# Ledger of designs, part 19: designed miniproteins, single chains, continued (3)

Each design is a single chain, and the fold is of that chain. pLDDT is the mean over its residues in the fold that is shown.

## One batch from the design tools (miniprotein)

Design m8663
Fold by ESMFold2-Fast:
Structure m8663 (fold): chain A 74 residues (1-74)
Amino acid sequence: SDELLRRAEELLLQAQELIKQGRYEEAFRLANEAKRLAKEALKQGGDPLRATGLIIDGIGLAYEAAYKLGKKPK
């Protein structure tokens, strides 16, 4: 579970950097992948506060990337 949370954090940092570079489609994909990993960590009994924070951050970054692309995130 801790490994999943660390990977989710890494992907969110990469997504944020991709947004700075204007690479919004890639950022959207990585943010959604991070969200998925954080949700999986929650299911496995990972730290609920940390996992929930990462899910919220992932939603925010995916929304920002999708907004820049003119898409609604799913």
Scores: mean pLDDT 84

Design m8664
Fold by ESMFold2-Fast:
Structure m8664 (fold): chain A 79 residues (1-79)
Amino acid sequence: SVIDKINELMKEAAEAYRKGDYDKAIELFEKAVQLAKENNDLELEATAYIGLAKVYEKRGDTSKAEEYRKKALELQKKI
C-alpha cells in the first residue's frame, strides 16, 4: 500500500540519519512528505516533518529545523 511505502521511506531515512548520511535522510523524508500529502495522511506527513527537523538540527540548520517543527505542529492540531 501507499502507507507501507511511506513507512519504508521513513525507516530508510532514519537509518541514513543514524549513519550520518544527512543528504540521503533529507531526500527520503522529503519523498515521505510528498507521498503522505498525496495520500492525505496528516499523521504520516507530520512524522516525516519531524524527521526533517531532526536532520536539519544535526546539520546545524536551526532555522530549517524550527520551520519543519512548526509544519508538524500545525498538522498535529488538525488530527
Scores: mean pLDDT 88

Design m8665
Fold by ESMFold2-Fast:
Structure m8665 (fold): chain A 111 residues (1-111)
Amino acid sequence: APEKALEAAKEAAKLADEAPGGKARVEGNKITIELSDDGAAIGAATAGAEYANEAPGAKAEVEGGKLTIEMGETAEAGGAGAAAAGAAAAGAAGDPELGRKGGELAAKAKE
């Protein structure tokens, strides 16, 4: 459901924002995460974006030091967007623990 996906997205954005050098924003069905200057964080964010782009109704892109994820209005697309937000949080933060927590939020949003 779009509401559960948006809630999971907000929680994932909060986790990314709490990480040193991480910064995340949620606007409607769109999540924008500012990446750290570390190549490892950019690489992880790129992998997360690729995963999101394979899901129906979800779209993600890494450009200009930012990761942007758009979630569709369907329940399936919303769930994929939430999962992508978890992956993005990991990428932006460079912290596997924050990525794990984001993934748990994405899984919960699918229920």
Scores: mean pLDDT 61

Design m8666
Fold by ESMFold2-Fast:
Structure m8666 (fold): chain A 72 residues (1-72)
Amino acid sequence: KEELHKKLLKLIGEILRIIGEIFDLRLELERAKKEGDEEKAKELEKKIKELEEELEKLKKEMDELSKELDSL
């Protein structure tokens, strides 16, 4: 259980870090849109999408690990 708990905590930390990055990028995206910087807005949208996909993958990994903890 202890090793699985440590792995879960690390995964939660990674998820929170990515959520923070997405939040910051969304704020930058709103600023870029307000300034009319279409090129920067497109770049930021692409980065946000990539991070959202990574976040989804990590959430699935967390769900699997959580189920393993529940079975112990």
Scores: mean pLDDT 81

Design m8667
Fold by ESMFold2-Fast:
Structure m8667 (fold): chain A 68 residues (1-68)
Amino acid sequence: GPAAEYARKAAEAAAKGDSKAAREYSLKAQEMGGGHPSGQGAERAGAAGANGNEVTMEIGARQAEEAS
C-alpha cells in the first residue's frame, strides 16, 4: 500500500544520507498507514535514536578481544 511505498522511500533516502527526505517520507508513511505493520515501535525506536548498528559494532569489538 501507499504507506509501505513511503516507508521504502524513507529507507532509501536514509541509505543515501538524505536525512531530510528520509524524515519526510517516514512522516508520510505514518500518516498513510497509521503505523502498520512496522510503523509503530520499530520506526519510533529509530526516530528516538536507536543505534542497532552500534550494538553490532560493540559485539565485534568484544570478539576482537579473543582474537588479540
Scores: mean pLDDT 60

Design m8668
Fold by ESMFold2-Fast:
Structure m8668 (fold): chain A 80 residues (1-80)
Amino acid sequence: AERGRELLRRAEELLRRAMEALREGRAEEAIRLAREAARLAREGAELLLEAGELSEEEAEAAKAHAEGLARKIEELAKAL
């Protein structure tokens, strides 16, 4: 579905921006962007799974990737 693909693209963009914010020492922005990205990735993966565009394994991999990276960004940002 178009919405699911759009959400996953937005999640990837937000993760890139969160990593940039983290490198620049903008801890609060990095955490905010990382959390938003994880939510969008979960929603997008679930929509694509429901539409039959992703398998259960692919949907879980997409969610795990985004959530794992977001959690790492949050942990590093909190250490700043």
Scores: mean pLDDT 85

Design m8669
Fold by ESMFold2-Fast:
Structure m8669 (fold): chain A 62 residues (1-62)
Amino acid sequence: MERLRREAERELEEALETLEDPELRARVEEIRERFEAGELTPLEVQMEVGVLVLEEAVKKVF
């Protein structure tokens, strides 16, 4: 369980470094806040962050 928490924290950190869109960055920060509040599991964090990173990548291609 502890390793999944560290992985989620790493994903949040990498997403904030990768994302350039301020709205998507704000959504990642909301995910981080909810995770710290215990509202999201590590897997839910990884899934939601992954979707936002893909969303920005798609916007840049199209």
Scores: mean pLDDT 79

Design m8670
Fold by ESMFold2-Fast:
Formats: C-alpha cells, structure tokens, sequence
Structure m8670 (fold): chain A 73 residues (1-73)
C-alpha cells in the first residue's frame, strides 16, 4: 500500500506539471485574442485557464493529504 501511494503521488506530480504548461499556454492565447479584439475567445480561454488552475490546486491538496498519510504508515 505505501508503494502504491508513492506511485500515485508521482503520477499526480506529473499531471500537475502538464496542467501548469496548459495554463501558461491558455493565458498566452487569451492575451493574443484580446490584442486581436476577440474578447469572447479571450474570456473562454481565461475561464479554461482558471478551471485548470483550480484542478492544479485540488491535485496539490490531494498530494499534501497523501504525503501526510504516508508519514503515518
């Protein structure tokens, strides 16, 4: 069980890394859309980036909980 939790934490850290890259790309595209006057597309991209940032925060919270669980094992 301990090894399974450690493997899961590793997978979550990789997913966070991928999501952070996606957030950066979405924010860049949102700025480009604003410069072109496409405010609808900019808002959609900003909302998607905000959702992905929320996912990162949830996954980071899950890692913290799992790391505390590992300390008790």
Amino acid sequence: MKEEIEAFIKKLKEKIKELKKKVKDLKKKAKEAKKKGDYKKAKELELEAEFEEGMVALLEGMISWLEELLKKL
Scores: mean pLDDT 85

Design m8671
Fold by ESMFold2-Fast:
Order: C-alpha cells, then sequence, then structure tokens
Structure m8671 (fold): chain A 66 residues (1-66)
C-alpha cells in the first residue's frame, strides 16, 4: 500500500538522519531529506495530508543540516 511504502521511506530517512548526526556526513543528511520527501509524496497520495506536511517539514529541517 502507499502508506506502507511511505512508512518504509520515512524509516529509511530517520536511519540516514541518525547516521548523519553520528558521522557528521552532509551526504547522509541529503539522502535522508530525499527519503523524507518521497515519504511525504506517498502519504499525500494516500490522503494523509497532515502527515505529508509534517514529513515534508522534517525533510526541510534535515536539509538545513547538510
Amino acid sequence: SLESEAARHYAAGTILEVAGDLENDPELYKAAAEEFRKAAELYRQSGNTELADEVEKRAEEVEKKA
């Protein structure tokens, strides 16, 4: 389902952001932001616009770390 796909991208983004924090690697933050944006798109397609907006904001915040 779209929600399951979104959740997988959200989990990947979270793991990459944590790895970025631990390694101080801007490429990991960029990868995390890409995963969060994909998750947000999929949540929006599933009709969960509130969660999509939240995840999109998280992507923007992670991009600022890169």
Scores: mean pLDDT 88

Design m8672
Fold by ESMFold2-Fast:
Structure m8672 (fold): chain A 60 residues (1-60)
Amino acid sequence: MAKEYEKRIKENPNDAKAWAKLGEALYKQKKYEKAKQYYQKALSLDPSNSTALKGLRKIH
C-alpha cells in the first residue's frame, strides 16, 4: 500500500510523515536501501520523526 504515500509525496514533497511511512512500507518489503533513503529524506524534513529514526536503527 505504498502507492498512497507516493501520491502524497507527489502532491507535497515536504510531507515528512509520508516519506517516513513509505520508508516503513519499503522496509517491510525488504527493500532496505530504498527504505534507508526515504527515512533519511523524512529526517531531513523533520529530524524528530520517530518512524524514520526507528527505521534507520533497524537497518543498522
Scores: mean pLDDT 79

Design m8674
Fold by ESMFold2-Fast:
Structure m8674 (fold): chain A 61 residues (1-61)
Amino acid sequence: AEAAQLAADVARIGKALSEAKKIVDENPDFGDKELADKLREVAAGVGPDAVRLTQAWQAAQ
């Protein structure tokens, strides 16, 4: 159950990274602040996923 949840978390983060790359690639004229704001929106969508992966990684060390 936990391994399946972490695998789903990785998949969601992967989708978020693809979206972040698309924002950067399609908006070369955006300033650092505007890019940061849009990237924070993407990151907020996978916040719980990132927390679970970080906790699992820390517990494994």
Scores: mean pLDDT 75

Design m8675
Fold by ESMFold2-Fast:
Structure m8675 (fold): chain A 62 residues (1-62)
Amino acid sequence: MKYRATVKEDFKPKRKDELEVKKGEKVLVHKVVDGEYVYAKSLETGKEGLLPKSLLEDVELL
């Protein structure tokens, strides 16, 4: 994992490989995928998927 971040707002998957997250959840960002998307793991559920980078705040480099 390259950094941790906090989710700004609830997000429901719109694409098959996107991660569902709730506002305030912490995620581990493994990789930047498409400039606008990151591949992340939810620390609450352990599930992995794509998230829009714009949904993330409080970025802490690891």
Scores: mean pLDDT 78

Design m8676
Fold by ESMFold2-Fast:
Structure m8676 (fold): chain A 78 residues (1-78)
Amino acid sequence: MKKKFEELVEKLAELLGVDKETLKRYLEALINGEGDVEEIRRLQEEIAEVAEKLADDPEVQKILEELEKYMSSQRVPL
């Protein structure tokens, strides 16, 4: 169900104020195991820092929870 993932990425990118394509590539690399592991970790830390600043935003929390469920279904522990 790629459509749900794309929708969540788009909403999250808008809320975080980051480029949608960059966020999408990062998350796809994490799910598929593609890309540079070291670069992925760095982006993960950056995204986590921004998400922590928006921790009180229920929309951000809901989107992150839905992304976590989607990624877990793809055998990702997140």
Scores: mean pLDDT 65

Design m8677
Fold by ESMFold2-Fast:
Structure m8677 (fold): chain A 84 residues (1-84)
Amino acid sequence: AEELFEEAERLAEEAAEAAAAGDGERAAELTRRAGELAAEAALRAGFPESVAEAIRLYAEALAYKLLGDDEKAQALHEQALALA
């Protein structure tokens, strides 16, 4: 479980580097991948599926924000908050 969180952190760092370089599309892709790994890690650590889904929705919201779709990002963020 810790290994998946560590890999998710590494992908999040790569996403931040891509965003700093102006590559929003790559930053969004890496953010989604980090979210999937963090959600899997949460499930393996014994958290309920609702927490895993909230993590995925938060990552998807951030990915849309990085792509400039603020409206969709906000909707997904609110959906994540309702689950967690």
Scores: mean pLDDT 82

Design m8678
Fold by ESMFold2-Fast:
Structure m8678 (fold): chain A 64 residues (1-64)
Amino acid sequence: MKVYDESVNSLTDEELKALLESHDEIKFENLSDITLSRIVSIAKELGYEFEVDDEKKSITIKKP
């Protein structure tokens, strides 16, 4: 599984979508609330499975 950190907070929605589409399973850590919300929105749009850890500000996304 690929893991990305807070550096993704500066990525555009197009860049985030490309990361999600390029990996079967991906995890993002140390996210801002805005970035976490954006990633959730993109995952829902793509129909991918996701699991949020709100306390750790992290999300794991998996293709179905």
Scores: mean pLDDT 82

Design m8679
Fold by ESMFold2-Fast:
Structure m8679 (fold): chain A 89 residues (1-89)
Amino acid sequence: VDGSASDEQLEEAARKVARGEEVTFTNLTVESLKRFLSLLPDATLLEYNGKKAYVSNGQVIYDGEFLTPEEFAEKIVKESNTIKAKKVK
């Protein structure tokens, strides 16, 4: 999946994560990442540049902070062009 993905492609990527598959998102934009994050199930592990974050209750837990999908997307696109998403049981 990449930052030019359609809503339909982002929904399919989120379903793959829900089934326990690892999804790599490349060419990140704030818009596409924000939308993807809103579709991910609770207990999704996010990994980028050796850092970890978790999707929980419609928010992203990152470095001890609770961020909205938009706030997290804005931080991450400045630091990385890629993020991985995987379901934690």
Scores: mean pLDDT 81

Design m8680
Fold by ESMFold2-Fast:
Structure m8680 (fold): chain A 85 residues (1-85)
Amino acid sequence: NKGQEALEETLRLVEEALEALKEGDVEKAIEYLKQALKIVEENIDVVEDGGRIIGGLESALHGLEEGGVEGAIEGLEKIIEHLKK
């Protein structure tokens, strides 16, 4: 299932971004989140709640660009919880 594969890869990338943030590597986290965003955008027609996931990822990226690391971590944890449903 293309949608399921896209969601699993998105989950992996978001979890890697969260770990990078916990290690203080904001640049690496941004790279993972941009990859996750691209996967969801390229699979928008087959990913359930794709618009919600895109919004969450864009919000986290914006937060990191503004120095809001704690808020970005909280947002990514909520995305991970949603993707694991």
Scores: mean pLDDT 83

Design m8681
Fold by ESMFold2-Fast:
Structure m8681 (fold): chain A 73 residues (1-73)
Amino acid sequence: MSVEELAERGARANREAARRAAAVDPEATAAALREQIAELERFVATETDPDERYIAEVVLEAARATLAEIEAE
């Protein structure tokens, strides 16, 4: 599995899980996503491995998009 495939798979899985959770409790899911986004932002800022940083950036972008969708509901 390539770094790109791993990042895309991770982002998709997280997005699907968040959407399922939001169907039950959108407020709690939004709070969890904000915490995940903050953690990923700290990781990206300090990570020196380009592959790990790339994966984290893709997941971060997906988390931000999912949070925006939930907050728009």
Scores: mean pLDDT 80

Design m8682
Fold by ESMFold2-Fast:
Structure m8682 (fold): chain A 55 residues (1-55)
Amino acid sequence: SAEEELARLREELRAATDPARIVELALKGVQLALEAGRPDEARELEELAMRLILS
């Protein structure tokens, strides 16, 4: 469940073009990953969001 939610959120992140939306989705994903005990997933989501915003 959490893994599927994180996968969908990651896809939404890649499809997002609005920087504010990207930040919102990333924060939500990080929260979900930490709640699921997946700090590596949280880190990957932060890195993905940063790349999308900065490039």
Scores: mean pLDDT 80

Design m8683
Fold by ESMFold2-Fast:
Structure m8683 (fold): chain A 66 residues (1-66)
Amino acid sequence: KDGGAAFAEIYGTKLVPMFGGDGAGVGPDLVTDPAAAKEAIENPAAFSPPLPALTEEEKAVLLEWL
């Protein structure tokens, strides 16, 4: 139930390679543009390249921490 720990794992393993934690600059920045980040989490296929699929639980954790 600790959203912080779950968020960190999802962020590090699924999102960092896509939106620039490693300097890639791909996808939305969760800190700078939470609206775009929310769109990416809800509709990953709308992005190019598409973001990895997230479970409903992973989406809920990420959206709570935005």
Scores: mean pLDDT 56

Design m8684
Fold by ESMFold2-Fast:
Structure m8684 (fold): chain A 60 residues (1-60)
Amino acid sequence: MGLEVEAIEDYTAKKSDELSLKKGEKVEILEVVDDEHLLVKSLKTGKEGIVPRVYLGNSK
């Protein structure tokens, strides 16, 4: 079972490998890309992409 987290702010993808998120959207963490970025899967849309870690909080 992957770690599920929630977007704490809206994020708009800046690059083709990034994912846009809405505040409150739940995502599963798939991989840590670097200290500032995570590869996630949206539980709402099923799309995968990279998002900055600072836009994500923890949910149980």
Scores: mean pLDDT 78

Design m8685
Fold by ESMFold2-Fast:
Structure m8685 (fold): chain A 69 residues (1-69)
Amino acid sequence: EPSPEALELMKKGAEAFKAGDYEKAAEYYRKAVELDPESVGALEALADALEALGKHEEAAELRARADAL
């Protein structure tokens, strides 16, 4: 269901997240959400990266969107 492009962005985001580069991880995950806005996995991954950056309100909004799907 997710596009191959979105899957590649999720992979790059996960690599950045594992490296502790949460800013870069959030950028890749945000692009994945843009390509597949109904992806629970992409929304949750972006929320995790934003939470690691201290952006708790933005993370909570994304988790609420994922829960509604």
Scores: mean pLDDT 82

Design m8686
Fold by ESMFold2-Fast:
Structure m8686 (fold): chain A 68 residues (1-68)
Amino acid sequence: SHMDEELLKRAQELFDKALEALAQGNYSEARKLLEEARELVEQIKDEKKRAEMLKRLDSLLESVERLE
């Protein structure tokens, strides 16, 4: 759906910004951006696309939590 496409695009943009924050050592900012992306992904209606993106986000969030 167009809504799912928009949500995925916005979530990917936040994910990319989180990677930039991590490169700068801004772990708290990276975590905030990833949490915002997660909230957008949870609104996706396609179960498979939602699950795939959540897995990627949760994996990176866990890595950030271990670095702090």
Scores: mean pLDDT 85

Design m8688
Fold by ESMFold2-Fast:
Parts: structure tokens; C-alpha cells; sequence
Structure m8688 (fold): chain A 64 residues (1-64)
């Protein structure tokens, strides 16, 4: 649907900003962008999975 396409575009923009913030170690901005992404996901289990994946990725990037 057109709504799904608009949602995908917003998720892409927020994901790019999230990745940039994490790479810059700006965790305050990263958390803000993650929260905005989670607000766009209506499924509670999908939100939980995305949050866990994000936290795991951040931990892996910081292990050095």
C-alpha cells in the first residue's frame, strides 16, 4: 500500500540518522532516533526485537 511505502521511507531516513549517531558515539541522538523508529512499529514483539538488535549492534561496535 501507499501507507507502507511512506512508512518504509520514514524508517529508512530514521535508520540512516540512527546509524550516523551510533558511529559518532552520540548515544543521546541514537536513542532519540530509535524511539521514533519504534513509534512507527505497531507490533509490540517487532518493537522488542528491533530494540534488542539495536542494543546488540551498539555493544558490538563499542567492544573495541
Amino acid sequence: SEEEKKLAEKLKELSEKLIEAVQNKDFESAEKYLEKILELIPDEEERKDMKEVFEKRVKEMLKK
Scores: mean pLDDT 75

Design m8689
Fold by ESMFold2-Fast:
Structure m8689 (fold): chain A 82 residues (1-82)
Amino acid sequence: MSSLSKDIQEFLEKLEKELKEIEEKYGKEAAEKFKEKVEELLKKILELQSNAAKLGEEKTLELIKKALEEFEKELKEFKESL
């Protein structure tokens, strides 16, 4: 498995745990908002993966890591709003 696939899988498992915790602590509406943010992130990752053949694996991984970092900042702001 490529480094890219492994990093994405580990991140998705982490997000699944976060979603469950948000739903249990802050309710269904907060969980729905979190899920919406996750769907936007996944869309960005899919767009980057679709360009992997053009960009190369290393460049694609770098851009995905940047998207994950930006999402982590958004997640922090989201949790502060709960």
Scores: mean pLDDT 76

Design m8690
Fold by ESMFold2-Fast:
Structure m8690 (fold): chain A 72 residues (1-72)
Amino acid sequence: MEEEILAELEKEAEELLERARRGEYSDEELREAAARARGLAELARKAGKERFAELLERTADELEAILAERAA
């Protein structure tokens, strides 16, 4: 079950990042998504869900990278 949920979240994260790279989200939406992902990663880590925490941290890092590229 956890593995199935993780696979679904990985797919959602990939879709989110692809849409973000295509410019489908505003800067505000990307900042909110990155902040939310970081918060969820901390909660996942506290719950002992390391694989979920790693996925969420990676997603937040990539969203922040996209924002940095837009600001350049």
Scores: mean pLDDT 83

Design m8691
Fold by ESMFold2-Fast:
Structure m8691 (fold): chain A 77 residues (1-77)
Amino acid sequence: STPEQLYASFLAGVQAYVEQGKPLEAADIAESAGVGFKLLGYNEYAAEFYRLAAEYYEKAGDKERAEEARKKAEELE
């Protein structure tokens, strides 16, 4: 369905930046996807993307944004 296709597209975008060695850009795309899915009411997808954002913000050395993203994911579980 449309939500599953949107999920796959955002996930592919995150993975493309990861493969380019750009964890900050990967985290930014994941955070944007999390916000979008939350606004649409797809909290499970939103939580997954916030967790991806937290992981890649940590890999980029951005501890503050990683912590914020983790907290947003926890609030949706």
Scores: mean pLDDT 88

Design m8692
Fold by ESMFold2-Fast:
Order: C-alpha cells, then sequence, then structure tokens
Structure m8692 (fold): chain A 68 residues (1-68)
C-alpha cells in the first residue's frame, strides 16, 4: 500500500525494461542458466518489466517465460 506510490515513482525502473541480449550461438553454462533464473526472479520481485528482443536466444526466452 505505502510502496505502491514509490513503485510508480521509482524513477527509471518502470521505464527501463530489463532487456536480455545474449547471442543465439552462445551455449549457456549451467551456472549461467541458474544466474539467469535468479536474475529474472529478482527483477520480477522488484516489479521490473522484462522485455525480450526479437531473435533472442531460445534458452533465454524459455527461462524468462518459465519464471514469469
Amino acid sequence: SEADNRAAGAAIDPDAPVVLEIPEDVKLTEEQREALRDFVRNARAAGQRIVLRPGAHPEVVKIVEEEL
């Protein structure tokens, strides 16, 4: 309730979507996949919007969609 006004006025966070730009040819390591999952969960918990670019790495897209 008190935080809703702060979230709306959180400066750049709502206007600065989290964009994931990982090359399609890069094979993600197990640690990188875990880090991406944690990153997506933390971003969502912070109320940040996550945006994927057209042609984003398929594993990245899947991780983001599964964690949303």
Scores: mean pLDDT 64

Design m8693
Fold by ESMFold2-Fast:
Structure m8693 (fold): chain A 55 residues (1-55)
Amino acid sequence: EEEFFEKVKAELDGWLERYSLEDVRGFYDTVVEELKKRNPELAEKLRAYYEERLA
């Protein structure tokens, strides 16, 4: 869902402000796995997005 994707992107911004880069990577691994069960296409978009951003 686009709404869920936007919500997770907002969470990324919040996590990057509050947590270390390593912690944020761990959080995103978990979120991507959960999203993959629900919507694999959005999960791959999210993974590409945060990998670009955390690089």
Scores: mean pLDDT 73

Design m8694
Fold by ESMFold2-Fast:
Structure m8694 (fold): chain A 100 residues (1-100)
Amino acid sequence: MSVEELLKKASEKLKEAAEIFRKAGRTDDANAYENLAKKVEELSKIKDKEEQRLQLYTLLIATSVDIAALKDSTDPVDQEVRKKLEEARDLLAEAIRKLE
C-alpha cells in the first residue's frame, strides 16, 4: 500500500471511532476524532517527506496515549473505540515506516 492509501485508511478508522462516540451521545469525543481524521487527510497532501513523517509521529504518539487511557475502561463504547484507534495506530506506523 502507498503512504496515501495507508493514511486514507487511518483517517477512515478515526472517523469510525468518532461515529461510535457520536452514537453513544459523546459529542465532544466524536468531534475530537473527526478533527483528527481531517488532520491525517491534510498530512497525506504534504510533499516534504521529513515534515510529513515528523507530523505523523506526533499523531502516532497522541493516538497511543488515547489507547492507553481507554485500556482500563470497562465501557463497551470505549472498548470499541480503542479497537479502531489501535487499527489507526498500526496504519500510521506503517505509513511512517514507508517514509523512512
Scores: mean pLDDT 87

Design m8695
Fold by ESMFold2-Fast:
Structure m8695 (fold): chain A 55 residues (1-55)
Amino acid sequence: MERLEAVLERLREIMLKYVSPEEAERTIQVAREAIAKNPSLLDSFETEIDLEEKS
């Protein structure tokens, strides 16, 4: 599984705890576009997801 898609799937799982599936998908789309424009954001998203999962 490509790193980007793996990170976005983990983000989706976290978002689904707080928002509807439609809102989660909108957030994922925005994150995907942001990372496409600035790939270094992928590391930041991965770090935030790791922190949330450990909490």
Scores: mean pLDDT 76

Design m8696
Fold by ESMFold2-Fast:
Structure m8696 (fold): chain A 68 residues (1-68)
Amino acid sequence: MTWEATDEDGNKLIIEAPEPKVGEEVKAKITDVEGGVEVEVTLKVLSKEGDTITLETKTGKKFTAKKL
């Protein structure tokens, strides 16, 4: 599934991952839309409300992502 997110620094990201469940880790491909950088990371799902999820990296960075 595809998700759109903004990181804590305000960068717009596209996230491709399986459907996330709260409390689980997902392996996601993140594309920085403006910087053109693609990275594969493991994210923890902190919360889910409708089409909006909050994700956290292993380094403690948080993302709010909306389902596309």
Scores: mean pLDDT 73

Design m8697
Fold by ESMFold2-Fast:
Structure m8697 (fold): chain A 73 residues (1-73)
Amino acid sequence: LRERAEALVAEAEALKESDPKRAAALYAEAARLYFEAGDLDAAEAAVQKALELDPDFEEAQRIGARVTRARAA
């Protein structure tokens, strides 16, 4: 899970300038994988990067809410 999430982050970083919406989607998928791996800090960082590129991205907002809830528990 973490290795796949790291690969998605690297791909997103390569796409940030040419296709920010695709980069946001890749960051959101990485955040989901980090969350499944129990790495809440990495998941939160990936959500923030996705929302910086596409603040209206509902899937990233949903994952972010899930991460926040898990951190508060």
Scores: mean pLDDT 80

Design m8698
Fold by ESMFold2-Fast:
Structure m8698 (fold): chain A 59 residues (1-59)
Amino acid sequence: TTALELAKELLAATGKKELTKEEAREIARQVAERLGVSMETAEKAVALAALELGIKIVD
């Protein structure tokens, strides 16, 4: 499973169309921890997954 695939699964599981930056960062933390990737890589994966799923990340 890639960081992008896991990010999509975790984002879809929230059932939300908007996430705060804090919520998105918590999902990125889970991606980084499970896959052993950096937080920067995980945060980029979450941002891209959100764009592909039509989920907005808001302040």
Scores: mean pLDDT 83

Design m8699
Fold by ESMFold2-Fast:
Structure m8699 (fold): chain A 54 residues (1-54)
Amino acid sequence: GLRTFIRTALQLGAQLSEELARELGEQLAKDEPSLADFIREAMDSALATQRALR
């Protein structure tokens, strides 16, 4: 579903670049305002995971 796609896209983005993940999260939140809180939490989770792997 859409939430699974968003979570996966942000996780992949964070693996490539922290900045890319932030840009993707901001764009997704603009396109789907009803999911803005979910997108923010998914982005924060993906970035936290990537930082823990450094």
Scores: mean pLDDT 80

Design m8700
Fold by ESMFold2-Fast:
Order: sequence, then structure tokens, then C-alpha cells
Structure m8700 (fold): chain A 75 residues (1-75)
Amino acid sequence: KVEEAKKLLEKGLEYLDQGDYEKAIELFEKAYELAKKEDPKLAAEAYNGIATAYEKLGDLEKAKEYREKAVELNK
């Protein structure tokens, strides 16, 4: 489950690097859902990925929201 979340996070980062921000967000959301109960650090990494993708898409309000959610998970 955590291992599956890590693979989804890695694939999301690949799509982020390729400029497919919508696909990256989809994969990061799946990674978050798998990690949220067992690995808050991995869940926070997924949220930071979503925030970066929204920054690249120009949605600065959503980017800020997901950055704040990631910080909360690391407390």
C-alpha cells in the first residue's frame, strides 16, 4: 500500500517533468489517498506535488491550499 503510493508519486513526478500537469495531479491524488492513513510524510509529498502542478497551471490559489495542507501533515 505504502509501496504502491511511492510508485504513484514517482510516476506523478515523471509526468510533472514532462509537462503533463493534469496527469501528475491525478497520480499525486491517488498517492495521497493510499498514504494518508499510514505515512503522513508521503501524503505531504503528494500534496506538494499537486501544489507544484497547480503553480505550473497558473492556479496559485489551489497551489497555496495544497502547500498549507502538506505543512499540516508534517506537524
Scores: mean pLDDT 84

Design m8701
Fold by ESMFold2-Fast:
Structure m8701 (fold): chain A 83 residues (1-83)
Amino acid sequence: MPVATVTVELRLRPGKGAEAAELARQAAASADAVEVRVEGERLTITITAESEETALAAAGAVLNALIDAGLVEDILDVRVRVE
């Protein structure tokens, strides 16, 4: 089956790294695999799913959850890769 990976890189508001990582994991729970990395104010989320549509939907859910919670300062990058 085709596999899609979406990588989202965000700049977070100061001191929000742990809260943002937890919320991102919860929002991406529908994906086949999710990896979350926090480095200072930078959050990197890698979402793997069985289809591009599913991966993008999970990435959208993560972005919406983090933005609605007021945790995001900037969206730095969103990359999509399909096998």
Scores: mean pLDDT 81

